# Designed miniproteins, single chains, continued (2): the designs that were tried, part 29

Each design is a single chain, and the fold is of that chain. pLDDT is the mean over its residues in the fold that is shown.

## One batch from the design tools (miniprotein)

Design m5043
Fold by ESMFold2-Fast:
Structure m5043 (fold): chain A 75 residues (1-75)
Amino acid sequence: MRELLEKGDYDAAIKAAEEELKKNPNNPEVYTDLAWAYLRKGDYEKALQYAEKALEVDPNNPTARALKRIAEAAL
């Protein structure tokens, strides 16, 4: 999943993250990866939704906090 984001394959990364969430819904890293992928695609509404989900799992996650601020500023 992270490797797909690093390669720029955002659609593949999103699909992999969605499959991982079915198996492990409490992993904040999966939500931050989804938020980052949607942010890179310009879907700021979905980026915000996933950043908020990451904060529900881990309220102190600095990546999720940063992604939420960026998505809100872009809306």
Scores: mean pLDDT 77

Design m5044
Fold by ESMFold2-Fast:
Structure m5044 (fold): chain A 56 residues (1-56)
Amino acid sequence: MTIESIVTKKPAKSEEEVKKIAEELKKELEEQGYKVLSTLGVLINGVGYVGITAEK
């Protein structure tokens, strides 16, 4: 099985927005047949950084 780490960054005004970015990305990956193993989101200076580890 292949494990992939996917990182995205988008402007975000709150931690709630970072969570929404993570949920949308998780949903897209699950629709592509990935099993999401972990998600990490952090807000730094108005930018949301989201990392997802997924298995296919």
Scores: mean pLDDT 80

Design m5045
Fold by ESMFold2-Fast:
Structure m5045 (fold): chain A 72 residues (1-72)
Amino acid sequence: ALTASLTERQLEVLAWLAKGKTNQEIGDILYLSESTVKSHVSAIFRALELKDRTQAVVVAIQLDIKPGQGVA
Protein backbone atom coordinates (compact mmCIF):
# COMPACT_ATOMS: atom_id res chain seq x y z
CA ALA A 1 0.00 0.00 0.00
CA LEU A 2 1.16 3.58 -0.64
CA THR A 3 0.92 4.37 3.10
CA ALA A 4 3.32 1.50 3.95
CA SER A 5 6.13 3.93 2.99
CA LEU A 6 5.06 6.45 5.68
CA THR A 7 5.87 6.61 9.39
CA GLU A 8 3.08 7.00 11.99
CA ARG A 9 3.98 10.69 12.37
CA GLN A 10 3.89 11.24 8.59
CA LEU A 11 0.44 9.59 8.44
CA GLU A 12 -0.78 12.01 11.16
CA VAL A 13 0.63 14.99 9.22
CA LEU A 14 -1.05 13.71 6.03
CA ALA A 15 -4.39 13.33 7.87
CA TRP A 16 -4.26 16.96 9.07
CA LEU A 17 -3.31 18.12 5.56
CA ALA A 18 -6.53 16.41 4.37
CA LYS A 19 -8.44 18.55 6.92
CA GLY A 20 -7.01 21.71 5.30
CA LYS A 21 -4.61 22.57 8.13
CA THR A 22 -1.51 24.71 7.48
CA ASN A 23 2.00 23.58 8.48
CA GLN A 24 1.84 25.99 11.45
CA GLU A 25 -1.53 24.61 12.62
CA ILE A 26 -0.30 21.00 12.29
CA GLY A 27 2.76 21.94 14.36
CA ASP A 28 0.51 23.38 17.07
CA ILE A 29 -1.72 20.25 17.06
CA LEU A 30 1.17 17.74 17.10
CA TYR A 31 3.55 19.83 19.29
CA LEU A 32 6.10 20.13 16.46
CA SER A 33 7.87 23.16 15.01
CA GLU A 34 6.66 24.40 11.61
CA SER A 35 10.07 23.45 10.13
CA THR A 36 9.65 19.86 11.40
CA VAL A 37 6.17 19.71 9.82
CA LYS A 38 7.64 21.04 6.52
CA SER A 39 10.24 18.25 6.66
CA HIS A 40 7.49 15.64 7.15
CA VAL A 41 5.43 17.14 4.28
CA SER A 42 8.49 17.01 1.97
CA ALA A 43 9.17 13.38 3.01
CA ILE A 44 5.52 12.43 2.38
CA PHE A 45 5.57 14.04 -1.09
CA ARG A 46 8.81 12.22 -1.95
CA ALA A 47 7.67 8.83 -0.58
CA LEU A 48 4.30 8.95 -2.40
CA GLU A 49 5.70 10.70 -5.52
CA LEU A 50 3.21 13.56 -5.11
CA LYS A 51 3.66 16.86 -6.98
CA ASP A 52 1.67 19.16 -4.69
CA ARG A 53 -0.47 19.55 -1.56
CA THR A 54 -3.72 18.97 -3.51
CA GLN A 55 -2.58 15.47 -4.57
CA ALA A 56 -1.66 14.71 -0.93
CA VAL A 57 -5.18 15.71 0.21
CA VAL A 58 -6.80 13.55 -2.50
CA VAL A 59 -4.67 10.51 -1.53
CA ALA A 60 -5.48 10.96 2.20
CA ILE A 61 -9.23 11.16 1.46
CA GLN A 62 -9.15 8.11 -0.86
CA LEU A 63 -7.31 6.06 1.80
CA ASP A 64 -9.69 7.39 4.52
CA ILE A 65 -6.78 8.58 6.66
CA LYS A 66 -8.07 10.27 9.84
CA PRO A 67 -6.25 12.34 12.52
CA GLY A 68 -5.64 10.40 15.71
CA GLN A 69 -4.85 7.03 14.13
CA GLY A 70 -2.10 5.53 16.31
CA VAL A 71 -2.62 8.09 19.11
CA ALA A 72 -3.78 6.50 22.37
Scores: mean pLDDT 74

Design m5046
Fold by ESMFold2-Fast:
Structure m5046 (fold): chain A 100 residues (1-100)
Amino acid sequence: AEELEKEALEHAKRAEASTNGGEQIAHYIGAANTLARLLREHGLEKALEVAKKIADEVSPETKRGIASAVRLLAEMYRVDGDEELAEGLEKIADTIRKAA
């Protein structure tokens, strides 16, 4: 959990610091994938804790970017039939968006 938390926060901070749109998007996707791993391996409560920490440390623009990447990932899991993981990711995305 601690290593994944650190990885998610690092992606969020790198997205915030990026002046290149491609690098910024890559780090939004990196944060989303790490939050999905937290959800799968450590459950929704832990993933929401990390999502709130990210939301507290980044700008509204970075929050929107990461939340959008998480929502896209949720849709992909829903298409693949993983409804529970999709719902968890939607809650994570909403948490990041609303913490502003």
Scores: mean pLDDT 84

Design m5047
Fold by ESMFold2-Fast:
Structure m5047 (fold): chain A 82 residues (1-82)
Amino acid sequence: MSLEEAEELLKKYDPKLYESLDKPETQDQVAKLVAEMIILSTSKDLSKEENALKLKILKSYIKVYNEKHGIKLEDRPVPPAK
């Protein structure tokens, strides 16, 4: 999905989480959310519908967070071409 779609999804389903993206000190929380997302994707106790929605929200949060705070590293996976 596009960055704008991810941002709109967060605003619709979890506006409080979206507001937390403005804090530069949430980098550690992103790592914890990624770990929880991996565990959640392998869990059998959650309904398929709830699991899919929660994972989509978490992935959207990580994507928007990286854009707002991790852009220095996300500039390019390789050095920019001439």
Scores: mean pLDDT 63

Design m5048
Fold by ESMFold2-Fast:
Structure m5048 (fold): chain A 80 residues (1-80)
Amino acid sequence: SLSEEEKKLVFIAELAQKLIDVTRQGLAEGLSLEEIRARLRKVADEFLEKHGLSDDEDVRETVDRLIDLLVRWAEEQRKA
């Protein structure tokens, strides 16, 4: 069976996949970077709450950095 730490890593990986998909969908829909960021934040917050990770500071910091990275990546994709 997976430890709690291993389960957290799996959930973080699953969330990262979801956030990438949300970013790609937002770009395809022609959303602004602000709209993409808002959608990412909503999806991330709902995911963390569902899995009881909302109070985990390390997870929240990782998620915040992922959202920032994905918004920057989306900006670069628009230049291509």
Scores: mean pLDDT 86

Design m5049
Fold by ESMFold2-Fast:
Structure m5049 (fold): chain A 72 residues (1-72)
Amino acid sequence: EEGRRIAEELRRIAETEDLPEEVKQMLLGAARYAERGRFDVAIRIVEEALKKAPESVQPKLQEILDRLRALS
């Protein structure tokens, strides 16, 4: 399932990257919505996380955002 793959990648980023706790919680929230097929909600959360994420992580989040948009 596409949503499950995106959720796994969001959780991996939250686990492995040095992120503010709030951004980690946003990514975990986006993962839950992506798994449920709520791509519009996941997109909004990832867009907000992208604004607060370190520059080193922004390209990974942008790739996920583009993939979520392709599914909506």
Scores: mean pLDDT 85

Design m5050
Fold by ESMFold2-Fast:
Structure m5050 (fold): chain A 70 residues (1-70)
Amino acid sequence: SAEAKELVEKALEALKEGNIEEALELLRQARTLVTDPAALAAIDEAIRSLEELGDVEAAIKSLEQALKLL
């Protein structure tokens, strides 16, 4: 959906600015709007990379893949 794509794009921008909490909130909103299983999995992988691993670069890569599917 266009709304999910915009939320993921805003989350990616927030991560590049170092706003991890804002990015996580945007991604949690985006996941509720995503119907494609592969895009949802990529968003969930990004959330896990941020919350469990603290790996911002891995999260950015996962979100760039999600955007190709949205």
Scores: mean pLDDT 85

Design m5051
Fold by ESMFold2-Fast:
Structure m5051 (fold): chain A 61 residues (1-61)
Amino acid sequence: SAEELIEKLERDIERLREVLATSTDPVILRIAERELELVERALELLKEGRVEEALEILESM
């Protein structure tokens, strides 16, 4: 369901923010920053009911 997917993406955002706060590797930080931006965008689309567009972003990761 969309609600279950929203909860999963919110957990992924928290994990990515922890990586950004604790990692010292510039490559990992750059990847995590990009992934965070995509996950946050997908989450916003899901909250708007735009499920297909959100899934397209997640598949592009």
Scores: mean pLDDT 85

Design m5052
Fold by ESMFold2-Fast:
Structure m5052 (fold): chain A 119 residues (1-119)
Amino acid sequence: SMKTEELLKKIEKLLEEMKEKYPDAISDEEVKELKELAKTLSEEDLEAAYSLIFAMKRFFDRLEARGVTLTKEEARKMIEVIKEAMEKIKKAKTKDERDAIVQEAVARMAEIRAEVEAA
C-alpha cells in the first residue's frame, strides 16, 4: 500500500541520517539489516518500528549533546533491542500489544543510554 511504502521510506531516510551523523556508531551492514527486517513488517507494525528507530536516534542525539561519543558496541546494544522488539511486534495482534512492546524497548534503550553516560 501507499502507507507501507511511505513508512518504509521514512525508516530508510531515518537510518541513513543516523549513519551519516554517527558513522562510527552505526554501520552500512546494520542499516541494511534493519531495512530488511522492516520489509517483513505489516503496515501497522511499521508505525511501531518507526517509533523505535526514532527513539534510538533521540538517545544518540542526547548522548552527543552531553559530549558522550557513542561506540559501535554501545550502538549495537540498542540496535539489538530494536531487532528483538520488531520480531515481537510481528507476533502482536493488537495496537495495545504493539505499544507495550515499543514502551518496553524504549525503556531498555534508556537504560543502555544511562549506562553509557555513567561510563
Scores: mean pLDDT 85

Design m5053
Fold by ESMFold2-Fast:
Structure m5053 (fold): chain A 67 residues (1-67)
Amino acid sequence: MSEELKREVDKGVVEIAAASFLTAAKNEGKEKEGEEVFKEVYELLKEGKIEEALKKVKEAIEKFEKE
């Protein structure tokens, strides 16, 4: 598999995870927190920092579950 294809797959996975998190946060009444995380992840993806974006989503999920 090419590095380019792997980056596109990783990016897609992060986008799906971020969208799923935002939807879950909205359903729990935490829309503002969900939107802040979504914006941060989107900015990281825009900068090509896919691995950092994935880490941000994971950290947000952990904080959300801790409440």
Scores: mean pLDDT 77

Design m5054
Fold by ESMFold2-Fast:
Structure m5054 (fold): chain A 72 residues (1-72)
Amino acid sequence: MKKVEIAKKALDKAVELGFITPEGAENIKRVIEEDPDLALPILRAMARTAEEKGHQEVADIFREAIEEIEKL
C-alpha cells in the first residue's frame, strides 16, 4: 500500500537524523503495516513533536510525507 511505503521512508529519514531510534522506527513500521489507517495520525503526532523539540528538518520530512499520502 503506497501510504505505508511513504510513512516508512519518512521514518527511515527520521532515524538518519537521530530523531528516533532504529528499534523505535521498526516498531512503528509494524504498527502501520498491521493498521495502515494509523499512518497519518502517527506522522501528524511525530511532526508536532519534532517541531516542538526544534527539529524543523524532521518536522518538514513528516509534513511532506503527510501531503504525499493525502494526495493519494
Scores: mean pLDDT 86

Design m5055
Fold by ESMFold2-Fast:
Structure m5055 (fold): chain A 59 residues (1-59)
Amino acid sequence: MIELLEVRRDPATGGLVAKLKIDGKEVEVRLDPADPTKQTAKVGDKEYEFDLKTGELKE
């Protein structure tokens, strides 16, 4: 399960940045304004694909 901690807009790109808590770990998700369907999240040094429809992370 995921918990949304905060959402902010990146003024440099105009994109959306969300800070999530996943199993006790904080992770940032960026939505690329050029391709908002490609979302990635970093947990430690590992990248995950983020599905906005289901709210799931896939490794």
Scores: mean pLDDT 63

Design m5056
Fold by ESMFold2-Fast:
Structure m5056 (fold): chain A 82 residues (1-82)
Amino acid sequence: SKEELIKEGEKAEEEGDAALAAGDFATAGEKYKKAGEYYEKAGDLEKAAEAYAKAAGAYLRAGDVAAALEAGKKAAELRLKL
């Protein structure tokens, strides 16, 4: 259901926030990306765009430029649909 997908996305964001606080930027990027995927599947494009933008920031801090560009592009594409 949409509600279950939003809940899974929120859980992934919390895990991302915890990883970010611990300085594990690669894990934070993966968790925020996962949150974005759940929100996108739920049709919540605003939350999805925010989560992908957070993933891009975390990936940049991890030095993963390719993953950051991919996540940032996804966030921008979703915002153009709003």
Scores: mean pLDDT 90

Design m5057
Fold by ESMFold2-Fast:
Structure m5057 (fold): chain A 77 residues (1-77)
Amino acid sequence: KVPKETLEKESEASLYVMKATVYLKHEHDKEKAKEYYEKAAELYLEAARIAREAGDEELARKLERIAEILREKAEEL
């Protein structure tokens, strides 16, 4: 069972990724896109921490990898 808190943070992080994409591709606001990618990465890392504490190392590693990719996207902006 995945902790409810992990799922909630994943959902919130996903929303920030969508917002970052809108700012980057539709609003052409790189600064705002960077901010939201960084926020999403923080939320995925918090979700990963909760997953690891619950004993789900596989999920934690997956979430940490997603956070890494989002931080890389932010650094490119």
Scores: mean pLDDT 83

Design m5058
Fold by ESMFold2-Fast:
Structure m5058 (fold): chain A 83 residues (1-83)
Amino acid sequence: SEEELRVLEALHRLIAEGKAENGYVTPEQLAEALGISVEKVKELLDRLIEKGLVVRHPANPDLYRLTPEGVRLLEEKRIKEKK
């Protein structure tokens, strides 16, 4: 979905800008970046985890990062863009 893509783009942007600590972000950082609720972000993150595009930190349930699959999907969508 467009919302899921926006979450992936925000994750990638925060990591690229050095705002993600060791490549991980919190739902609060994503909510701030996207201008939506933390609850909505967590819902979208759960769906992205089911799709293998995002993963939770094994020891900290509030930390999330892109999987290699998530990075590839985002890069493909960004290269092709809407035409």
Scores: mean pLDDT 78

Design m5059
Fold by ESMFold2-Fast:
Structure m5059 (fold): chain A 58 residues (1-58)
Amino acid sequence: SKEEEAYRLRLEGKSSREIGEELGISPSTARRLISRYGARKHGIEGETEEEALRDYLK
């Protein structure tokens, strides 16, 4: 999905503008899709499950 693709591109270090250009959407839409995917997948604040697990263990 576009949400997943935008999120992956953001993890690769691309800006919202670059992601918008890559996916053919506006930078505002790219930012919204990234936030929405992160919130659903890893909870609010965009940390990964692996990072959350490490914090939980320590």
Scores: mean pLDDT 68

Design m5060
Fold by ESMFold2-Fast:
Parts: C-alpha cells; structure tokens; sequence
Structure m5060 (fold): chain A 87 residues (1-87)
C-alpha cells in the first residue's frame, strides 16, 4: 500500500511537470495537488505499519511532487522567461 502510493505520487508529479511544459497551468496544479495527497496517504500507511522511515520518505516525496506541480503551473502561467535570463 505505502510503496504503491509513493509510485503514484511520482507518476502524478511527472504528469504535472509534463502538463506545465505543455502550458496547462490548471492541469499541472491539479496533478501536483493529487501527487501531494498520494504521498500523504502513503506516509500515513507506512506510519500505521510502524515504518517511520518509510512514512518520512513518502511525506517528503509527496511534498516534492506537489511543489513540482506548483512550479510547473507557475511557469506555464509566464515565469519561464525570467528563469531563462540567468542562463
């Protein structure tokens, strides 16, 4: 259960990044939120099983995937040009 939730959070995070790259800010934000929720659910499942390390890893992954979705949504909305100017 926990491992499957971690895989789902990663998959949703990847989809959020792809949606952001396609300029779909709303879809990227939604997928990022779903990735965060999946990571939190996986963390709760690991914690219920007594796996503190697994729980911590799942929470961190969920937050990271949700953050990726948020960044992708922001960039799809017009922040990318500012990012490119420093490179």
Amino acid sequence: AGAAGVEEAQRLGDQAAAAGAAGKAEEAARLGAEALAAGRAAGAAYAAAGDAAGAAGAYVLGVGSGTTGGIAARQAGGGEEAFARGL
Scores: mean pLDDT 68

Design m5061
Fold by ESMFold2-Fast:
Structure m5061 (fold): chain A 61 residues (1-61)
Amino acid sequence: SAAREAIRAEGYRLGLADTSGRVRVPDATLRRLAEETGLSVEEVARLLEEGAVQGILDRAA
């Protein structure tokens, strides 16, 4: 739970910082976060994307 929330928060931060209006997360970052948190790469990617989408929307709206 805490790990999932931390990944989502990181995605949100990336979304807020993305001046191009689109966040790109490297495969190496996805694998690292998966190894550190014990989550699957697919789960990490989904959580980062959820956070990033919210960050982009909050910044743009």
Scores: mean pLDDT 75

Design m5062
Fold by ESMFold2-Fast:
Structure m5062 (fold): chain A 125 residues (1-125)
Amino acid sequence: MSIEEKLETFNKIFNENLTLAYTDSSVDSFDFETKTIYLGKNASESSFMYLFGQYLFYLATNGKYRLPSRAMLEAEPGILDRVPGFDELPEEAQDLIRGLLELDPSKRMSWEEFLNHPFVKSVQS
């Protein structure tokens, strides 16, 4: 499944209209105003899944709280548990977002694990 097909599936599951743009940047990013995922030249499935985690955090907190930067998450493991908007979420939503925002790409939730997550399955059922 292509990155484009994964995005289409995500949009269908969460009733969203996220778009993709490709850049020559070494950094992937998300524009919350245009709902555009910018994939850099080093983009991978893992980096794409991290962007989904950022967006789901945004949706779940109604944009009320800022997600800690990657540098902050690297400096202080567990900082997500101390963000007020995150600790107010249902356990299944917290687990999904934690898996997607895992800093180690080798441990980060894969697309297959995402589709089989209890929270994602409850939306599909």
Scores: mean pLDDT 76

Design m5063
Fold by ESMFold2-Fast:
Structure m5063 (fold): chain A 94 residues (1-94)
Amino acid sequence: SAEEYYELGLEYYKQGKLEEAIEYFLKAVMLDPNYAKAITNLVKVLLDMGKEEQAIAFLEDWLKNHPDSPVAEQVKEALERLKAGEEIPELENP
């Protein structure tokens, strides 16, 4: 399930295994695009790796593909804050 992939992503992130954390957070988002907690942690891992452009591209692509999502407004705000050099808000699942 999306929750199980998200929990695996958290375990890898806690261990400092950033590439594996990205893999499992991506699997969670692919299985449930509205799993906003996985979106937040995916962006945080990318930023920890210095991959800001990839984090921005991911959020822009997600918004383009999910414009009517119940979490789209949260993702849009996170993208705007990230582009402004601000800390991104923690996104909440619907």
Scores: mean pLDDT 86

Design m5064
Fold by ESMFold2-Fast:
Structure m5064 (fold): chain A 97 residues (1-97)
Amino acid sequence: MARVVDAKATVAADGSFTLTGRVEGDVPAGWYGAFLIDPETGETVLGGIARVNADGSFTATGGAAPGVPSGKYRVRLLDPEGNVVAEGEADVTVTDA
């Protein structure tokens, strides 16, 4: 399984998020599910779609669960079949409005 590195997410006041990062390892360029998981509970708190580029960089956008605090979360990228292809840690910043 490839590693997600340099992952950072910003959650806007409307509950939308943007996640950027990079995959280390051989992940084909394409579309992937992007999910951020609370490491304490195992619950998915952010979910969206990632575009992985040929250079391994990615950007994902989606929605956040209400009341998600800023902190460190487990990030997973899933292929269209639901297999985890990359995993790592993301720093999440929530915008207070």
Scores: mean pLDDT 84

Design m5065
Fold by ESMFold2-Fast:
Structure m5065 (fold): chain A 81 residues (1-81)
Amino acid sequence: MSKEELLEEAREILGEAGRELEEALATLSEEEREELLRRLEEALRELDARLQEAIDAGDAEKALELAREAARRIREVVEEA
């Protein structure tokens, strides 16, 4: 795959996880949503910085790997909600 194709796949993976998160948030109370979002922020804090570094370095393969890890953490946080 080209770097462009790898980055597009990363976007698709994150978009899917984002849709799952949005659906879960719609079923939660305001207090539960705040707790979930707080856990999500903690879980993704380091990954956001690492993903940006990979993108800036042009390392599309690492960006895709980090996107998959981010999606996995999003799903874990949603499952615990």
Scores: mean pLDDT 78

Design m5066
Fold by ESMFold2-Fast:
Structure m5066 (fold): chain A 82 residues (1-82)
Amino acid sequence: MEKLREKIEELRERAEEIEDERQRELVLESVEAAEENLRKAEEAEKKGDLRSAAAHYAAAAILVAAAEFELEHGEGVLKANA
């Protein structure tokens, strides 16, 4: 999934700009895990193991969504002003 790789790169750049060290670490962990799953999916696909490829692509997509949620959650906390 080419779009997934592009999102991972964007999220990595965004994470590096996060001022909160804890938030940055959480986003980077999700990004790194997504990159690893994407690599495993590509390797499985090359071997013809479509089931493993699908599972790793799904995991990478979930981790990208988690990283996006972590970024949005940090912004949401700032917006709450409670």
Scores: mean pLDDT 77

Design m5068
Fold by ESMFold2-Fast:
Structure m5068 (fold): chain A 62 residues (1-62)
Amino acid sequence: SAEELQKKQAEIAKKVQELKEEAKRKGLEFRLEQELSETYGKTKVTVGGEVHEFSIDREELL
């Protein structure tokens, strides 16, 4: 649903922000890569060589 999609997007945004702040605090490299479409969203965050991935599938977008 639209409400669940908004909640998922907000949760991912919060996690990305937390990782960015951690990287800045520790002096580590922060890399953000996003693959976005109307049916799929994938966010990849790299902090000091450690990779974190977040995705929203087609059902959550519809």
Scores: mean pLDDT 73

Design m5069
Fold by ESMFold2-Fast:
Structure m5069 (fold): chain A 70 residues (1-70)
Amino acid sequence: SLEEEIEKLKKKIEELKKEIEEIKKEIKELEKGTSREDILRKIALELKVIGLEYEIELLEKKIEELKEKI
């Protein structure tokens, strides 16, 4: 059902939010490092956070579109 699809999308958003929080913790630990590898890893993780936040935005928009069909 559309209601079950919306619930699955909401659960996916919560999982992505938890992943973002874990990545943000890793970024904070990497801020203590001055090595090239630490800097590059931090940049890669910051880009991953941006991608995950964009995925959440798309999923939230999809939920709103599905709600309009109910």
Scores: mean pLDDT 86

Design m5070
Fold by ESMFold2-Fast:
Structure m5070 (fold): chain A 70 residues (1-70)
Amino acid sequence: MSREELIALLRKTLEAVENGNVAAALAGLKDLLPHADPEVRALLEEAIRALRQGDLERAKALLEEAIKLL
């Protein structure tokens, strides 16, 4: 997966979080995990944890940090 494709999919996942669509956000993050660098992967795993806990604001912040690292 290219850097541009990873950013595009992360942005779509961020939009799902902003819309409260936790199921779509979790599916998107699971699809992205095998394509992410270790630093980005750690942020995505923390975002999955935040989504499972219902902390959408934290999940959003973690996804924005992941995009900045790319």
Scores: mean pLDDT 84

Design m5072
Fold by ESMFold2-Fast:
Structure m5072 (fold): chain A 97 residues (1-97)
Amino acid sequence: MSLKEQVIALVRGAIEELEEGIEAAKAGDIETALEHAEHALDYLRLANAALPHPHLQEAIEHVEKAIEALKAGDIEKAIEHLKEAKEHAEKALKELE
């Protein structure tokens, strides 16, 4: 598997974690939303370390803000940042393919 294929797999994993985090946050399950957000952050950081991309950096920053919002109990703000992180991750994926 090429480096590019590995990065694509990591970004796809992050998108799945972000989708699950959004659904958990909508259900009011802050603990589960935090676990998914932290897993997404790990995937995005690994991807960006391997192949730096502006949209991966934007996705990382939005996940970090979502984690802060979840820890503060601001579910609405957390959902907004998770959605923005997902949008940036999807843009990075499109440019990598």
Scores: mean pLDDT 91

Design m5073
Fold by ESMFold2-Fast:
Structure m5073 (fold): chain A 83 residues (1-83)
Amino acid sequence: MKKIEELEKKAEKGDAKAAYELGKLLYEEGKYEEAAEAYEKAYELSKDGTEKQEYLLNLAIAYAKAGKIDKAGEAFEKAASLA
């Protein structure tokens, strides 16, 4: 998909919001593991604490949907620590 390719390229260039949008799009397609990877990248690239917390919450949900319960719990705890 052109939109996914564009968002991947922007995320590779350091655009945290593009990585987040990519994660949301992959999540909507049921690609939960790929969505989690995109959300993790958004978290790593973001310089804003509020954005990081939002990205970690979506990362936790994506990991849970992918059946990675331990990783989901870790992301959830990390999001709580950023309050």
Scores: mean pLDDT 83

Design m5074
Fold by ESMFold2-Fast:
Structure m5074 (fold): chain A 70 residues (1-70)
Amino acid sequence: ALREALFAVARATLEVMKATIKIKEVERLKEKGEISEEEAKREIERLEEELRRAVERANAAAAELEALLA
């Protein structure tokens, strides 16, 4: 149903946004000296993987929504 597809897209998009914000936050903490360069690299690697998975999920949800709207 259209509502289910819309909710799936919204949820997946929020995951992408959250991962992106977290990456930027880690970069800010590194610049402020609140976190070590090594810790920042480790966290960014984890968050980049999380972002990659979130993007894949968002693309799949968007494709399903587009099919329903066509």
Scores: mean pLDDT 82

Design m5075
Fold by ESMFold2-Fast:
Structure m5075 (fold): chain A 55 residues (1-55)
Amino acid sequence: MKIIVKDMKEGEIFTATGDGTLTYTNKETGKTKTIKVKKGEKIFGPEGTFTLTED
């Protein structure tokens, strides 16, 4: 299982490198949100950490 971690600034776009599960952690609140993504999907979010767990 491949895990990719990216620290994001506000307005940055994360492009999924593979199909899998993306977990976003907000830097201000510490809250997490988890979504399923497909390779090449572009995800927009506030500043935080994006963790992609590829299938």
Scores: mean pLDDT 76

Design m5076
Fold by ESMFold2-Fast:
Structure m5076 (fold): chain A 54 residues (1-54)
Amino acid sequence: SPAEEAARKAGREAGLSDESIERVVEAVREHERAGTYNESVIPVLVRTYRDKEA
């Protein structure tokens, strides 16, 4: 989906590992399935996984 591609791009630009990027994409899929996806989802997830890798 466009949201999944946006998540991959944002994760790569933030310097996340491929593993963390796929976790962000999985979480975005869950948000889309649950109807809770919004414009803050990708930025929050990317920041969360970046902080875990730091």
Scores: mean pLDDT 81

Design m5077
Fold by ESMFold2-Fast:
Parts: sequence; structure tokens; C-alpha cells
Structure m5077 (fold): chain A 92 residues (1-92)
Amino acid sequence: MSSPEAEELLKKGRKAFEQGKYEEAIELYKKAIEEDPNFAQAWINLGLVYLEQGKYEQALEAFEKALEAAREKNDKVSEKLASVMIEFLREH
């Protein structure tokens, strides 16, 4: 549902994350969000990188943005995932 450019940036970000290149992954996910601000999957992946870095406040903010983005696009899968991550972080 996102542009081909946003999707490609998401894929590159995932590869960087898989390689432990967290700063590069964050940059790529932010670029994907610039291309499509309602790209819920990019916001979710950004939150996951922040979690790996122990940056819980930034992770929570990213998941809250993912929830809003998912609702704008009626992306029920990303909406559920973001909601679960938000609840987990608020309980811990």
C-alpha cells in the first residue's frame, strides 16, 4: 500500500537491522516514513530498533505513531501489532 520507494527503503532498513547496523536501519526507516508518513510497518520497525537499543521512550513513541498510521490506512494487522507493543511497554 506504500510507494515503491518507501517499500524499497523498508527492505534496506531491515537488512541493516539484520546486520546489527542500528543507526543505518533508523536512517532508512525514517526515509521510508518521509516517503509515506502513514507507512505503519516502517514505524513498527523503527520502534523495534529502538527496543534493541534499550530506548524505550523512543520505541513507545514509534509504536504510537505506527498505531495512528495503521488506523489512517485501515491496516488492521499493523494496528494490532502496534497496540500489543504499546501495552507491553506501558506494563514494563
Scores: mean pLDDT 87

